# Designed miniproteins, single chains, continued (2): the designs that were tried, part 32

Each design is a single chain, and the fold is of that chain. pLDDT is the mean over its residues in the fold that is shown.

## One batch from the design tools (miniprotein)

Design m5080
Fold by ESMFold2-Fast:
Structure m5080 (fold): chain A 109 residues (1-109)
Amino acid sequence: SSLAEEARKLVKEGSDDTIDKLLELLKKVGAELSIEEIDEYILAFLDNEKDKDGKLTEEEFKEALSKIKELKDEDKDELYKRADLDGDGKISLKEFISTILALKVEKAS
């Protein structure tokens, strides 16, 4: 199995160590992220959380993704479906970060 397939599985599992495991995969593919880059993803989430409920709507999620370089608009619908793990139409910070990290593994693999 490819590292991209492993990253997708980790996002679906949604375990407490999912982010840590995705960061290890990024190291293996030579795309290690700094703490500062992770903080920028967290800020993108917080800046687009308009109702302050700790989650993003589909619209807010797509707006947050637009601040991340290298993502195409056509990818946003697919990424939203992948991030919405419980099917409630709302994206948590963990789901948001995990989806971005998995995409970075896929692009580097």
Scores: mean pLDDT 75

Design m5081
Fold by ESMFold2-Fast:
Structure m5081 (fold): chain A 79 residues (1-79)
Amino acid sequence: SRAEVLAELERIRDRAAALRAASTDPQIRANLDRLIAAIDELIAYAREHPDTPLAVLEGALAAARGLLDQLEAQVAAAA
């Protein structure tokens, strides 16, 4: 559902914020800041535009998951 997709975006945002707090690499931190900002903008947009198609939100969620997974792998490799 739309509510489930938005809740999952918020979970990804929180996970990205925790990863940013744990990371010392400035490039990884910058990439996490961009991901967090993009998720915050998407959630705000979706709340303002209830007619936003669910498929668009699901696509953005999949993209956010993929990027966070990549950034988590980069943090692990940098440790």
Scores: mean pLDDT 85

Design m5082
Fold by ESMFold2-Fast:
Structure m5082 (fold): chain A 85 residues (1-85)
Amino acid sequence: MAVRVEIEGDTPQNAALATAKMDEAFAEEGLSPRITLYDNKAVLEFEGDLSLAQRLAERADKETEEELGEKVVEIRVSELGPAAP
């Protein structure tokens, strides 16, 4: 099943920081998401487990808040339809 992680920051820099934390977390699990950047937003898509994505998103959210000292990034995880093919 394809999973999508959407990251939105109050600035492009903060969105990029959270995206980097997510990318590092996925790399530790042996995953290579497709990352698309849109100014203050980023979308990561991969084939995998929704529960794992939610856990990694929670970790990235906490690490970003700790580094910046405030909650300025929103991370949303959703399941897409069946992977193609």
Scores: mean pLDDT 79

Design m5083
Fold by ESMFold2-Fast:
Structure m5083 (fold): chain A 79 residues (1-79)
Amino acid sequence: VAAEKENELMKQGKGDEAIELGEIFFRLAFTELSDEEVEEIRKYLKEKFGLSDEEIDAIFQEARELRANLDKLFEESKK
C-alpha cells in the first residue's frame, strides 16, 4: 500500500512528496513513536496526501509487521 502510493506520486511528478511518504513509512517502521506522534502522522497523511483512514491503517499495519519481523529475525539469530 505505501509503495503503491509512493509510485502514484512519482507518476504524477510529485517526487518530493513520494520521498516524504517513504521517509514517514521508514520512521513508522524503524523508530519508537508515542501514540501522540502516530496520531500526528495520521493527521498529516490525511491533510498532505489525501489518504483515507483505511489506507493509513494499512500503512501503519505494514510498518508494524516489518518491525515485528525484523525483531523476530534478530531473536532467532541469538539461538
Scores: mean pLDDT 74

Design m5084
Fold by ESMFold2-Fast:
Structure m5084 (fold): chain A 70 residues (1-70)
Amino acid sequence: SKKIEEAIEYLKEKKKSADKRNQAFLDGAIGSLERSESVEEAIKGLRFMKKYADEEVQKVLDEVIKILES
């Protein structure tokens, strides 16, 4: 999906400026998107991960969900 590809690129850019802990979490989010077969599955995976993320990563995941919903 073009939207999933766009979301992955957004996460890769955010990862470049993140600390080591947040880089590992964002790598997990990228992997989840790469394994997703649909936009709906991608959104469900990110919403689940968001429950365990800190405030900074939650903001990044919210922007990714907006990309997927656009």
Scores: mean pLDDT 85

Design m5085
Fold by ESMFold2-Fast:
Structure m5085 (fold): chain A 99 residues (1-99)
Amino acid sequence: ASTEDYLAVLRSLGDSARRHGDSLTYRSVQNIINTNPQTSDQGRLDIEIFAGMMHIRVGTGLLSRDRLTRIVRDALRLARQRGVPQSVLDHFIRSFGIG
């Protein structure tokens, strides 16, 4: 998968988070895209980091499980519409533990 494929799924996560009222995830996605090296390896790692951060917020009561599930499902729909390959989507699904 290309760097652009990973950027597209990260942007899809941010857009979905904003839509579901999670402005913190939206801002964090924008910051990561603007500050981190833009490589496929970094994009893969960034997905794992966001999954971990959002699961911590669920465990601490700052984000409901239902809201996380809606954000992730919407992000997957947006990423598919944007032409992200299934291999990147599978990594995203595994990272969020929704499969």
Scores: mean pLDDT 86

Design m5086
Fold by ESMFold2-Fast:
Structure m5086 (fold): chain A 96 residues (1-96)
Amino acid sequence: LEEYLKEAEEIAPKIAEETAETLAKMKPEELAALVPDESSRLYQAFREAFERLITADPEERKEIAREMAEKMLEAGKKIAELLKEGVPKEEAVAKV
């Protein structure tokens, strides 16, 4: 996790852009498969974004995907900070 987040920090703009482009080009069935279970905290936090992403046209989808990628990177940074403070991985994930 720390290795992944460190790499993401170094190339975060490229990762966010690639993620946004990948999500924007996916078919509705592929997008639905990536959407977390409804009971997931991730789904609850991004419910509006997921619903908009699936139903949006390609241009809107790219913008929504970019916003989601940025928020996911922010959540990852918070988890990394908690891990450095000695918070266990499972507890750190539960807090974001």
Scores: mean pLDDT 63

Design m5087
Fold by ESMFold2-Fast:
Structure m5087 (fold): chain A 63 residues (1-63)
Amino acid sequence: ELKEKVLEVLKEGWKTPREIAEKLGVSEQTVVDTLLDLEKEGLIERRFDAEKNEWWYRLTEKG
């Protein structure tokens, strides 16, 4: 459901939780909770951007 929609957005490349939330019309907290579940499943990975103090997410080979 929401996980599938998040994975579709991430096919476009690296995204922040805010960008995903704006694209899907859901709250940023809802996106973060979904991203945590997807990361636990190994479907996505995250990178911290220290310059912008933001987390970025993308699909893994399993996603």
Scores: mean pLDDT 82

Design m5088
Fold by ESMFold2-Fast:
Structure m5088 (fold): chain A 65 residues (1-65)
Amino acid sequence: SEVEKQIAALREEINKLNDELTALTREYLASTDPAEKEQLIAKMKDISLEINRKMKELRELVAKK
């Protein structure tokens, strides 16, 4: 179904964003530059907000079953 395809696509997108967030967290822990750490925190925040938005969309699509 169209809904199942949308759910699968959202799950894939969320997984990719979580992988990116994990990679940024590793970069943050490895960094010794305060300015670089601040930029990484900003990127992590943006990705976290996008994950939350997509998670909400996923829950709404699952509820449509």
Scores: mean pLDDT 87

Design m5089
Fold by ESMFold2-Fast:
Structure m5089 (fold): chain A 77 residues (1-77)
Amino acid sequence: TPYREEIKKKIEELEKLTEELKKDPSLPLKIGEDAIKEGEAFIKELYEKGLATQEELEELKKKIEELRKVLEEKKKA
């Protein structure tokens, strides 16, 4: 579907941001917090409209959880 490319792009964006936040302690927490909020809104839209497979939704949720864990570690530092 046309949405398959958008889902892949979002997964890649979340992975990239997670790695950038791990490497650069000067990056604002808000960047990660905003990305989580946007990602959760995207998942909700995909779910409500039936635009994603169960596997795609679970992969997006996993990437958001990985980003959330990095933000929690960054808050402790």
Scores: mean pLDDT 80

Design m5090
Fold by ESMFold2-Fast:
Parts: C-alpha cells; sequence; structure tokens
Structure m5090 (fold): chain A 80 residues (1-80)
C-alpha cells in the first residue's frame, strides 16, 4: 500500500542525500566541476523522489535536499 511505497521513496531520498554529501566531500580527490555536477544530479534526484511520494515524505525529502545543499555549498566553497 501507499505507506510501503513512501518508505521506499524515503530510503531513495536518503541515498540521494548521501550521494550529494559524498560528491561534495570528494572534491579533494576529483575536480571542482565534477563535484558540482555530482551534487546537482543528487539534489535533482532527491527532489524527483519527493514529488512521487506523499506530502509528508516530500517534506522530509525537501529538508534532506536543503541539508545536502548547505553541506555541499560549504565544502565546495572551502575547496575553491
Amino acid sequence: MEKEKDKELLEKAKEGKASAIAAASSVKDISLEEARKWVEESLKYIEKVGKESSPEVEKEALEMKEEARRYAEEQLAAAE
């Protein structure tokens, strides 16, 4: 039922957040351009997953996207 689908989508949103954080953290080992692209793709994935879920899970996905975006901005700025 819908609650089980929402749990799966929430897990995917968490994976997107982890991917964005990993991409930003990897800027030391990859180019700044590659890190930015990885972060952008990961943030878009979280947003897409959120839109397919219930309003409750969409709110959590948007919060995870915002947290990942802030972390990425700090890491990429420090690497510049």
Scores: mean pLDDT 80

Design m5091
Fold by ESMFold2-Fast:
Structure m5091 (fold): chain A 85 residues (1-85)
Amino acid sequence: AAVRSVAVNQLQSIQNNYKKELKELGKEKSNEQLAQKLINELDELFNIAVEVLKDYPNISEEQINLILNNLKEKANLLVDKLKSS
């Protein structure tokens, strides 16, 4: 129970940080349209992860760390796409 609640809070914090980075980078690149598309893709990825945590309330800390690390890697790829635009 506690591990899941901490994980959901970590996911929301990570998601908000990447969304902020993408919004700011979109302004710097004058490509807010691409930034919004990538933010939508980010939101979809994190929503899927939240549903997984809801379906597995007794999920292990190790499994949660694997999910968080995978999401961070995918989020970084989205940031890199905007940086290369």
Scores: mean pLDDT 83

Design m5092
Fold by ESMFold2-Fast:
Structure m5092 (fold): chain A 75 residues (1-75)
Amino acid sequence: DTRLRVAQRAGDSAVQRLRDAGQTSQANQVQSQIQQLLSRGDLQGVIDVVTQGLRLSGQDDSADRTRRILTGLVS
């Protein structure tokens, strides 16, 4: 499923950005939530969690861009 792979890659990128920002606790929480949502096929939930994780890391521009791109791919 192309949408599932895109969501997984976006999630991995967001988790890495949180780790690079030194927000290890947030990265672990986001990663755990992404895995649970992907196991249920909840792609919208993945978009929401990834977007919120990026905003919590102070990366609002990246969050807004990521949400726009992923919403266009999965809707």
Scores: mean pLDDT 77

Design m5093
Fold by ESMFold2-Fast:
Structure m5093 (fold): chain A 100 residues (1-100)
Amino acid sequence: SMEEEFLEYASKVTSKDLMAGASKLFKTTAEQFLWVGGALSDKYPIAPLMRALLGLIRDEDYEKAIRVIDIIQERFGRNLTLEKLKQALKEKSLPVEWKA
């Protein structure tokens, strides 16, 4: 499945790759560290999908990054922050600064 492909990809994403992806995605250091921390928090089932998302953003593979966002929302519920990220990826309006 596409989810299995993303989980395989996530297993190869390093902390350096996560920070590079987060730095492309977020203007503020606080948001960058928050998202990298979430991606490294293996006690939560969302963490490998967050690793895949940030790695794909680092690679500028925005179409696959959008698919990962859709999988996250299907499994864990709709999220306004993820919808805003999805829109920013579609418009290539990166980095984002948000308050929601």
Scores: mean pLDDT 84

Design m5094
Fold by ESMFold2-Fast:
Structure m5094 (fold): chain A 82 residues (1-82)
Amino acid sequence: MKKKTFIITSKVTGQETETQKVTTTPEELADYLINIAEELEKLGKEVEIEIDGEKVDYKNKKELIEKLEKAKDGSEIVITIK
């Protein structure tokens, strides 16, 4: 699987927006996103993940990987935490 560059933007209610640039494989990034979302849900937070403005179901790992594989270098991933 080819490594791609992604721009990850984290939005938390009441906090400043944080942005990170990462170069990784779609599979590794999918695992990272699922793990973060699951930990936040355990804390009672609502989590939404978007790829290039499209909301994705991070509970379906295969779908998430396919969406990340179709994304271009420099695609934005937005994590919204409420």
Scores: mean pLDDT 81

Design m5095
Fold by ESMFold2-Fast:
Structure m5095 (fold): chain A 69 residues (1-69)
Amino acid sequence: MELEEQAEKLLERARKRIEEDPSSRGIELALLQMYAAVLKIMGKEELARKVLAEGFRIAGDEKAAEEAE
């Protein structure tokens, strides 16, 4: 499952970078949103939704995470 593996890697990378530097939150979230947009274009809407929800949780935006689910 290539796309799911890439999603996991991007989410793990975002978690680590935001933990080390909270100011990177916006940049890391933007990268995850771009990846989710690509997944939607490819017809992988469920995976895109999961990436967005998890990305918003990692960024500390609980409301956006709920809306993405």
Scores: mean pLDDT 78

Design m5096
Fold by ESMFold2-Fast:
Structure m5096 (fold): chain A 93 residues (1-93)
Amino acid sequence: SSADQQLAQDLKQLAQQLKSQYPDDSTFQQIADLLTQAAQYIDQGNYGQAADKLNQAADLLTDKSKQTGDKSLSDLADVLRGAADKLKEKAAA
């Protein structure tokens, strides 16, 4: 669907932004790689695997938010978990 294609593009853009903003942070590079993998799974119609990768990225963002005090990372994690829940429901249908 166009919504799934938009989500995949948004995840790829976010991954590039995180790599650019935090080039020397291995955790943010791992988050960006997970977002890129999630986008690839969406493009393949593998919504269950995409949801798994988004939840892994969200967990790392939550931990990073607690370490840095940056609440925007926790807010982003919540957005990714919401997207993962919708993809998981779609995979179960």
Scores: mean pLDDT 89

Design m5097
Fold by ESMFold2-Fast:
Structure m5097 (fold): chain A 84 residues (1-84)
Amino acid sequence: LSPEILEAIEKLEKEHPTLKLSRDPATFVRDLIEALRITVEQLAELTGIPAERLKAWIDGKIPLTDEEMLRLLRAAAEHLGIEL
């Protein structure tokens, strides 16, 4: 993972101690949904990313890039009221 992604994950976990996030891109989207206790459709609304794309990442059909992980982390932070 890039240093920026690791820093974002660590900050989210520090500010929200009950939140534990995956550092593995292959499980990241599924684990994020579970950690936030939201649906794929709700994550789509928070990020502006189509639900079909989120499902494709969960199913491993398309790769999740560092830039996309950071976008997901920023949306999670905004949802939780945390500044990254």
Scores: mean pLDDT 82

Design m5098
Fold by ESMFold2-Fast:
Structure m5098 (fold): chain A 73 residues (1-73)
Amino acid sequence: NTNDILSKLSEIFPGTWSIEGNKLIIETDQAEYIKRALQKLFPDANISVEGNKVIVEVSNIDTFLENLNSLLT
């Protein structure tokens, strides 16, 4: 379940994790740090910061989350 993965990932990267269509949104006080960490794991991913939000745009959000969860295990 996507929500279970988001809960697990929020323990590793502190923040409120949510999905809006093909975008992963992470609301955090550590936005720049989390952007850098995710960009190193996914160099080709479209990752941006808007204030205290990290926005990840991907073609398939489920595949992205499964890959991220696997890398952080």
Scores: mean pLDDT 80

Design m5099
Fold by ESMFold2-Fast:
Structure m5099 (fold): chain A 80 residues (1-80)
Amino acid sequence: SLRDELLKKLDEVEKKIDELLANKDKLSGGQLGLVGFIRRVVQGLRDELEQNPDLPDEVLEQHIRLVDLIEKQLDKIKAS
């Protein structure tokens, strides 16, 4: 389901955030701030998903697209 796909993607980006923060000494101040902001956005998406079991498919698809963009940004930070 879209919900299961979103949950899997959230788990994957949360692991990437944790890995980046475990190596925070390798991040610039700007990168650290951006990762912190992304972490808050990801937590907000998880909270909305857990608190609203009947989210429409259109909203789930929008959140999946957002999480895909977040993953690309995290990968870019890791590559720098």
Scores: mean pLDDT 87

Design m5100
Fold by ESMFold2-Fast:
Structure m5100 (fold): chain A 93 residues (1-93)
Amino acid sequence: SLRELALEVLEEVEEEILAKYEPEKGRYLVEELRRALEGASEEELRLALESEGVAITPEAIREFFTRLFLEDPLELLFLLGVAALVVAVERVT
């Protein structure tokens, strides 16, 4: 699943995130990313990937998550939040 793949990538890059940020800040960030991914549906993850023009292939998905986790993790949290709102609105309307 998209969630399983994203969580696997996060586990793989966790040490690099901790090395890039101060340890306490890095640990907080990893926990927030893990929580957001665990709370996201497959539909929400798909919408986030499609909104950024990411091909739905294992290779493209792994590259996308690796880059965002290391370069702009806050942008990923924002993208997941927006995807969740879009899905929620579509289910109510």
Scores: mean pLDDT 80

Design m5101
Fold by ESMFold2-Fast:
Structure m5101 (fold): chain A 90 residues (1-90)
Amino acid sequence: MQEEREKLIKEAEENLRKMGLEEAVDAIRAGAPITDALDLGKRNKELDPEELGEAGKNLAIIDGGLRGWSVELIKEVADGVGRLVKSEAL
């Protein structure tokens, strides 16, 4: 539902801002690929693999939410992206 998607997007944006990744939030909202948004985060702040995984997950939530995907699909894709980003950051 729209309300659940909007809540997920808002929580994901807040999580990214708390990590100092406001430029990554702006990029993903502008339609940038998740990888490009993450690269902005890497330039402006050193992130450990766990933080990179969380950033990737939250960026995927915003991307999927803005595309109008179901809450179930957003959560599944975001979890996969977070795991992949974390493993590649090691």
Scores: mean pLDDT 80

Design m5102
Fold by ESMFold2-Fast:
Structure m5102 (fold): chain A 80 residues (1-80)
Amino acid sequence: LKALIDKLGEQAIKAIEQGDRFEVEVQRGMLLIVKGVGKLINAPEELLEKLDKVIEAVDYYLHGGDPKEAIKKIKEALKS
């Protein structure tokens, strides 16, 4: 699970760097699916909190937030 969250977060960063809003929305959808599955398999709360922070950073970008700040927020979440 951790490796998948890290990979999706990295893919979201790349999409934001490229200005590919559609790809950012795709990565957001994948993160939400991973959250649903994580809850079903009773994943550690630490991983679910990390996932929520990545989703919040992606949502910040999609709602007109600064791309550099969004990338910083994702990187900080992935270090948790």
Scores: mean pLDDT 83

Design m5103
Fold by ESMFold2-Fast:
Structure m5103 (fold): chain A 76 residues (1-76)
Amino acid sequence: SELDQIEALAQNISKLKDRETAEDLARYLAKRLNDPEVEEKVDEFIEKMKTASEEEFLKLGKELSKYIVERAKELS
């Protein structure tokens, strides 16, 4: 299903070591969901990750992943 695909892609954000790839994936998911709340959360993630440590980056990715999955379920 669409939701299953979004969930799988979102979970990959927290597994990516490359910040540029994580940004691209996050932006892609925001466009795919076409939801302003997801867009705002993605923009916050991108800004925060610019100065985040590796550990903080992983935590931010996990937080964003959970948010996107929960919001996608609400929109379904």
Scores: mean pLDDT 83

Design m5104
Fold by ESMFold2-Fast:
Structure m5104 (fold): chain A 55 residues (1-55)
Amino acid sequence: MTNAVVDGSDFKSKEQRDAFVEYVKQLSADLRAGKISRQEMMEKVNEKRAALKAA
């Protein structure tokens, strides 16, 4: 079973976690408004998560 819950718990710092949470909230608002697709949201979330973890 794969649980793809968006959580900042694996980030190194509070700042990275907070930035990720804010980004996801903005993407969720865009998805709700129909500005992006669910697939685009997932891709952007994964990309942002990887970038923050690498930084």
Scores: mean pLDDT 71

Design m5105
Fold by ESMFold2-Fast:
Structure m5105 (fold): chain A 85 residues (1-85)
Amino acid sequence: KEELLERLKKEAEENNTLKASSEKEKKQAELAALVMAAAGKKGKITYENGVITTDVELEASDQLKPEEKEVLEELLLEERKKLAE
């Protein structure tokens, strides 16, 4: 679990080219980059009207084992809830 999380964070940092001025924007960009890395996809992260969007569909990759996918989905839900506060 820990090894997968650390790997995804590294890939997310590589994918996150968006420079954010606010903490909320930074968290949203990090979440988007993490989801992209988890899906095994690379794309552009854009910011429109306070919402961060991506050029690719963000969905857990079938390259992940079921256990890894479940852990990732839990992490994504937790981060998404924090942003929705």
Scores: mean pLDDT 55

Design m5106
Fold by ESMFold2-Fast:
Structure m5106 (fold): chain A 100 residues (1-100)
Amino acid sequence: SSELKEEVKKLFEETLEKIEKIINDKSLTTKEKFLAVYKELQELGEKLEELLPDNEEAKLELQKMIEEIIDHYEKNGYIDLEYVKKLIEETLKKILEILD
């Protein structure tokens, strides 16, 4: 439904806003930023499961995004906001297409 798509969009937008605040927090180490971002992504996954129960395709797209963010951090030692933002926006687009 259009209402479900709007709830999914809002969830992703709110998650991205929290991630931006974490990455821009000068009091946090790169590792603390990663752990806080990972926590927000886990909460996104839990909330998405509540909105889209048993939607395996949406779950796999989200899991792929989380794995790519983990790999990015392991390779670079920090999280690049623009890279994470792009992945979140691309994943949102794919999930919205799944709901069509």
Scores: mean pLDDT 90

Design m5107
Fold by ESMFold2-Fast:
Structure m5107 (fold): chain A 71 residues (1-71)
Amino acid sequence: ALSGLARTLLELLRAGASAREIAEALGISQSTASQIIRAVRTGDTSGLSAEAKAILARMGEDAERIREELA
């Protein structure tokens, strides 16, 4: 089972939600949402803000699992 954060992100990504919609749902900036979307889709954590890194750390292995589910 995914964490609540990872589950919400996966559901939004499956629904085709924009970075803005994901930002609103997670209570973060659109730039942070765009960074997280890129990181979970590609595994590339380069150039992430401290906030984006903290959110990905909270998801842990769930971030990789989201990528697998979207493949």
Scores: mean pLDDT 79

Design m5108
Fold by ESMFold2-Fast:
Structure m5108 (fold): chain A 100 residues (1-100)
Amino acid sequence: EEKKKREEREKKAKELEDLAEQFEGTAEAAEEKAKENPEVKELLLKLAEEYRKAAEYYRKAAEELKKGGKEEEVEKLEKKAQEYAERANELMKEVNEALE
């Protein structure tokens, strides 16, 4: 059971790290797009910042899982990451509306 719980934590940690890498890639794409689209530059840079914060908290949650930390702390970090991702998604809607 102890081995199984460790394997489950390691699997979830990898999923969170993969998600963080995905958000970091999206942030980099937004930063590059900001260079080409001065009219939405500030929105794209803010969007990138929020996605980078989401990635940071997902990485922290993965680290906490690997350390065998408290479930409540992992959940808190995941919730924080989700909040930043939701803010980034709202900013993306503003970018899309401004470019329409």
Scores: mean pLDDT 85

Design m5109
Fold by ESMFold2-Fast:
Structure m5109 (fold): chain A 69 residues (1-69)
Amino acid sequence: MEETERLGQAAVLGMETMGISGERAIKAIRETAERLGPEAMPAAERAIEEVRRLSRELDERRAEQARLA
């Protein structure tokens, strides 16, 4: 649970820092799961869900900065 959450947070930080899309992050998670084997697929699905949740957080941060400016 915590590991998946940390992976999602790292993905969001990477998206913000490197300017990558959520689709690219999801693709990276799927590729990692394929590399690790089918046992990793349940964790990959959770990580994808976490990325979607944290992508929403990026939108909120953008709105927050606009509000404070």
Scores: mean pLDDT 66

Design m5110
Fold by ESMFold2-Fast:
Order: structure tokens, then sequence, then C-alpha cells
Structure m5110 (fold): chain A 68 residues (1-68)
């Protein structure tokens, strides 16, 4: 999606706080697992630490969905 592509561009430009905020909003709005996977891979290519951060956001969202 264009939303995932915009978040990926923010990570690539080093706009980390903006990218993370946009990703959190996208997750709350029901971003697909496929788009989340694309964002994760792009963040990991910027740095391993950013990849871990995105993965933790994804796992936290999944835990909330399973608890319901």
Amino acid sequence: SMEAEEIIELFREGRIDEAVEALKQAIENGMSISDLGRVYRAAKEVSEELGRRVFELMTEWTKKQVAA
C-alpha cells in the first residue's frame, strides 16, 4: 500500500520518530501482515536495531489481538 511505502521512505530518510509514529497509527488502523512484513524488512535493512523495534511493535499488536 502507499501507506506502507511512505513509512518505508521515512525509515530510509532517517526520520525514525515519524516512521514509528506512522507505523503505530497504521497498526491501530489494521495494516495488513503483508505490509507490516515489508516495513519490517525495510527497517532491518536500515539497521538491525530498527528491525527489532518494528518486530516488537508487530508482536505486541498480535498479543492484543489474541487476548480478545
Scores: mean pLDDT 79

Design m5111
Fold by ESMFold2-Fast:
Structure m5111 (fold): chain A 76 residues (1-76)
Amino acid sequence: DAQAEQLIAMGEHLKKQGDEHFKKKNYEKAIEKYKEAIELYRQAAALSTDPALKARAEENIKEAEENLKEAEEKLK
C-alpha cells in the first residue's frame, strides 16, 4: 500500500528530526517530533494490509517510543 509506505517514510523523517533535536539537547522539540512520528507509524500500521509493512511500522513505533521515553527522562 503506497499510502502506508508514504506514512512510514514521513514518520522516519520526523524521527530523524527528533534525533537531531535530541543531540542538540532540545528535548522538548525532540519529544514533539517523536510523538508526530509515532502517530504517522500508527496510521501506517492501521492502514496496511501487507504483514511485512505492518510489522515494520510496529517496530518503528517501538523504537520511537523508546526514544520518546529517553527524551522525557532527560527533561524530567
Scores: mean pLDDT 86

Design m5112
Fold by ESMFold2-Fast:
Structure m5112 (fold): chain A 80 residues (1-80)
Amino acid sequence: SLRERLEALVEEARELMLEASATKDGKAIMQAAVAGALILGYTVKRRLGSLSDAEAERLIAKLEEVIAETRRLIAEVKAR
């Protein structure tokens, strides 16, 4: 379901925040990027009942993209 998919994405973003918080260099920038993903995730979760299915699907897909990009950026910083 859309709700289960959203819950999984929010949890993935929380895990990324823990990973960003464990990083010494670039910590603030990585934490800011993950915070953006979390804000989007919680905003969609709060509004899920008032969004059309098409709007919810589009926003969840956007959140998936943002989380994937954030994970890639964290990996690039770590791979120095």
Scores: mean pLDDT 79

Design m5113
Fold by ESMFold2-Fast:
Structure m5113 (fold): chain A 92 residues (1-92)
Amino acid sequence: SPEQAQQLIQGLRGDIEALKEAKEEYEKVLNDPSASEKEKIHAEVVLNMEAIGVSAQVLIARRRLPQLSPEDAEEVEKLIEEGEKLVEEAKK
């Protein structure tokens, strides 16, 4: 349904945004010479958790893709590509 497609799109966007924020925080902590080992470990754990969340949402999105309208499918495909790229970057 259109409502289910909208919920999927909003969920993907939310998880992608959370991963972007986790990556920015991780890079900030890594580049801070005053950051403690505990702060570095915490930032890495948060980054990994958000990457797992995006990976799960991408799998759900890929399974629902054939059931979406062409317009919703295009938006979801763009979000899948963005999410997969961010997950791959998080592994480095």
Scores: mean pLDDT 88

Design m5114
Fold by ESMFold2-Fast:
Structure m5114 (fold): chain A 101 residues (1-101)
Amino acid sequence: MSEEQKKAIEWLEKKLKEEENELKREVLEKAIEVLKKTEDPGVIAIALAIANYALEEENEEKIKKALEAAEKLLETEDPVEAAKIASEYGIDPLKYLEPVF
């Protein structure tokens, strides 16, 4: 596991401890699982984008879509497929890659 990947996991674990919303917590837990499973930087970036999207969303249906996207992300090792998953669930990964932009 890379140093950047470890920092991403630590950041998400800190957010999980601070989060009061149960659905947002489930999205963060799934994003952490993706980060622990993958070595692909594209998949890592999409997992972080999904987590950031869920943290910024107030709409329960959109947060549920983020959870479904994170669950699907656990099934792929392909960054192109990961980006398609985010897009299909209405998450713009480029908008939610805050550490990159």
Scores: mean pLDDT 78

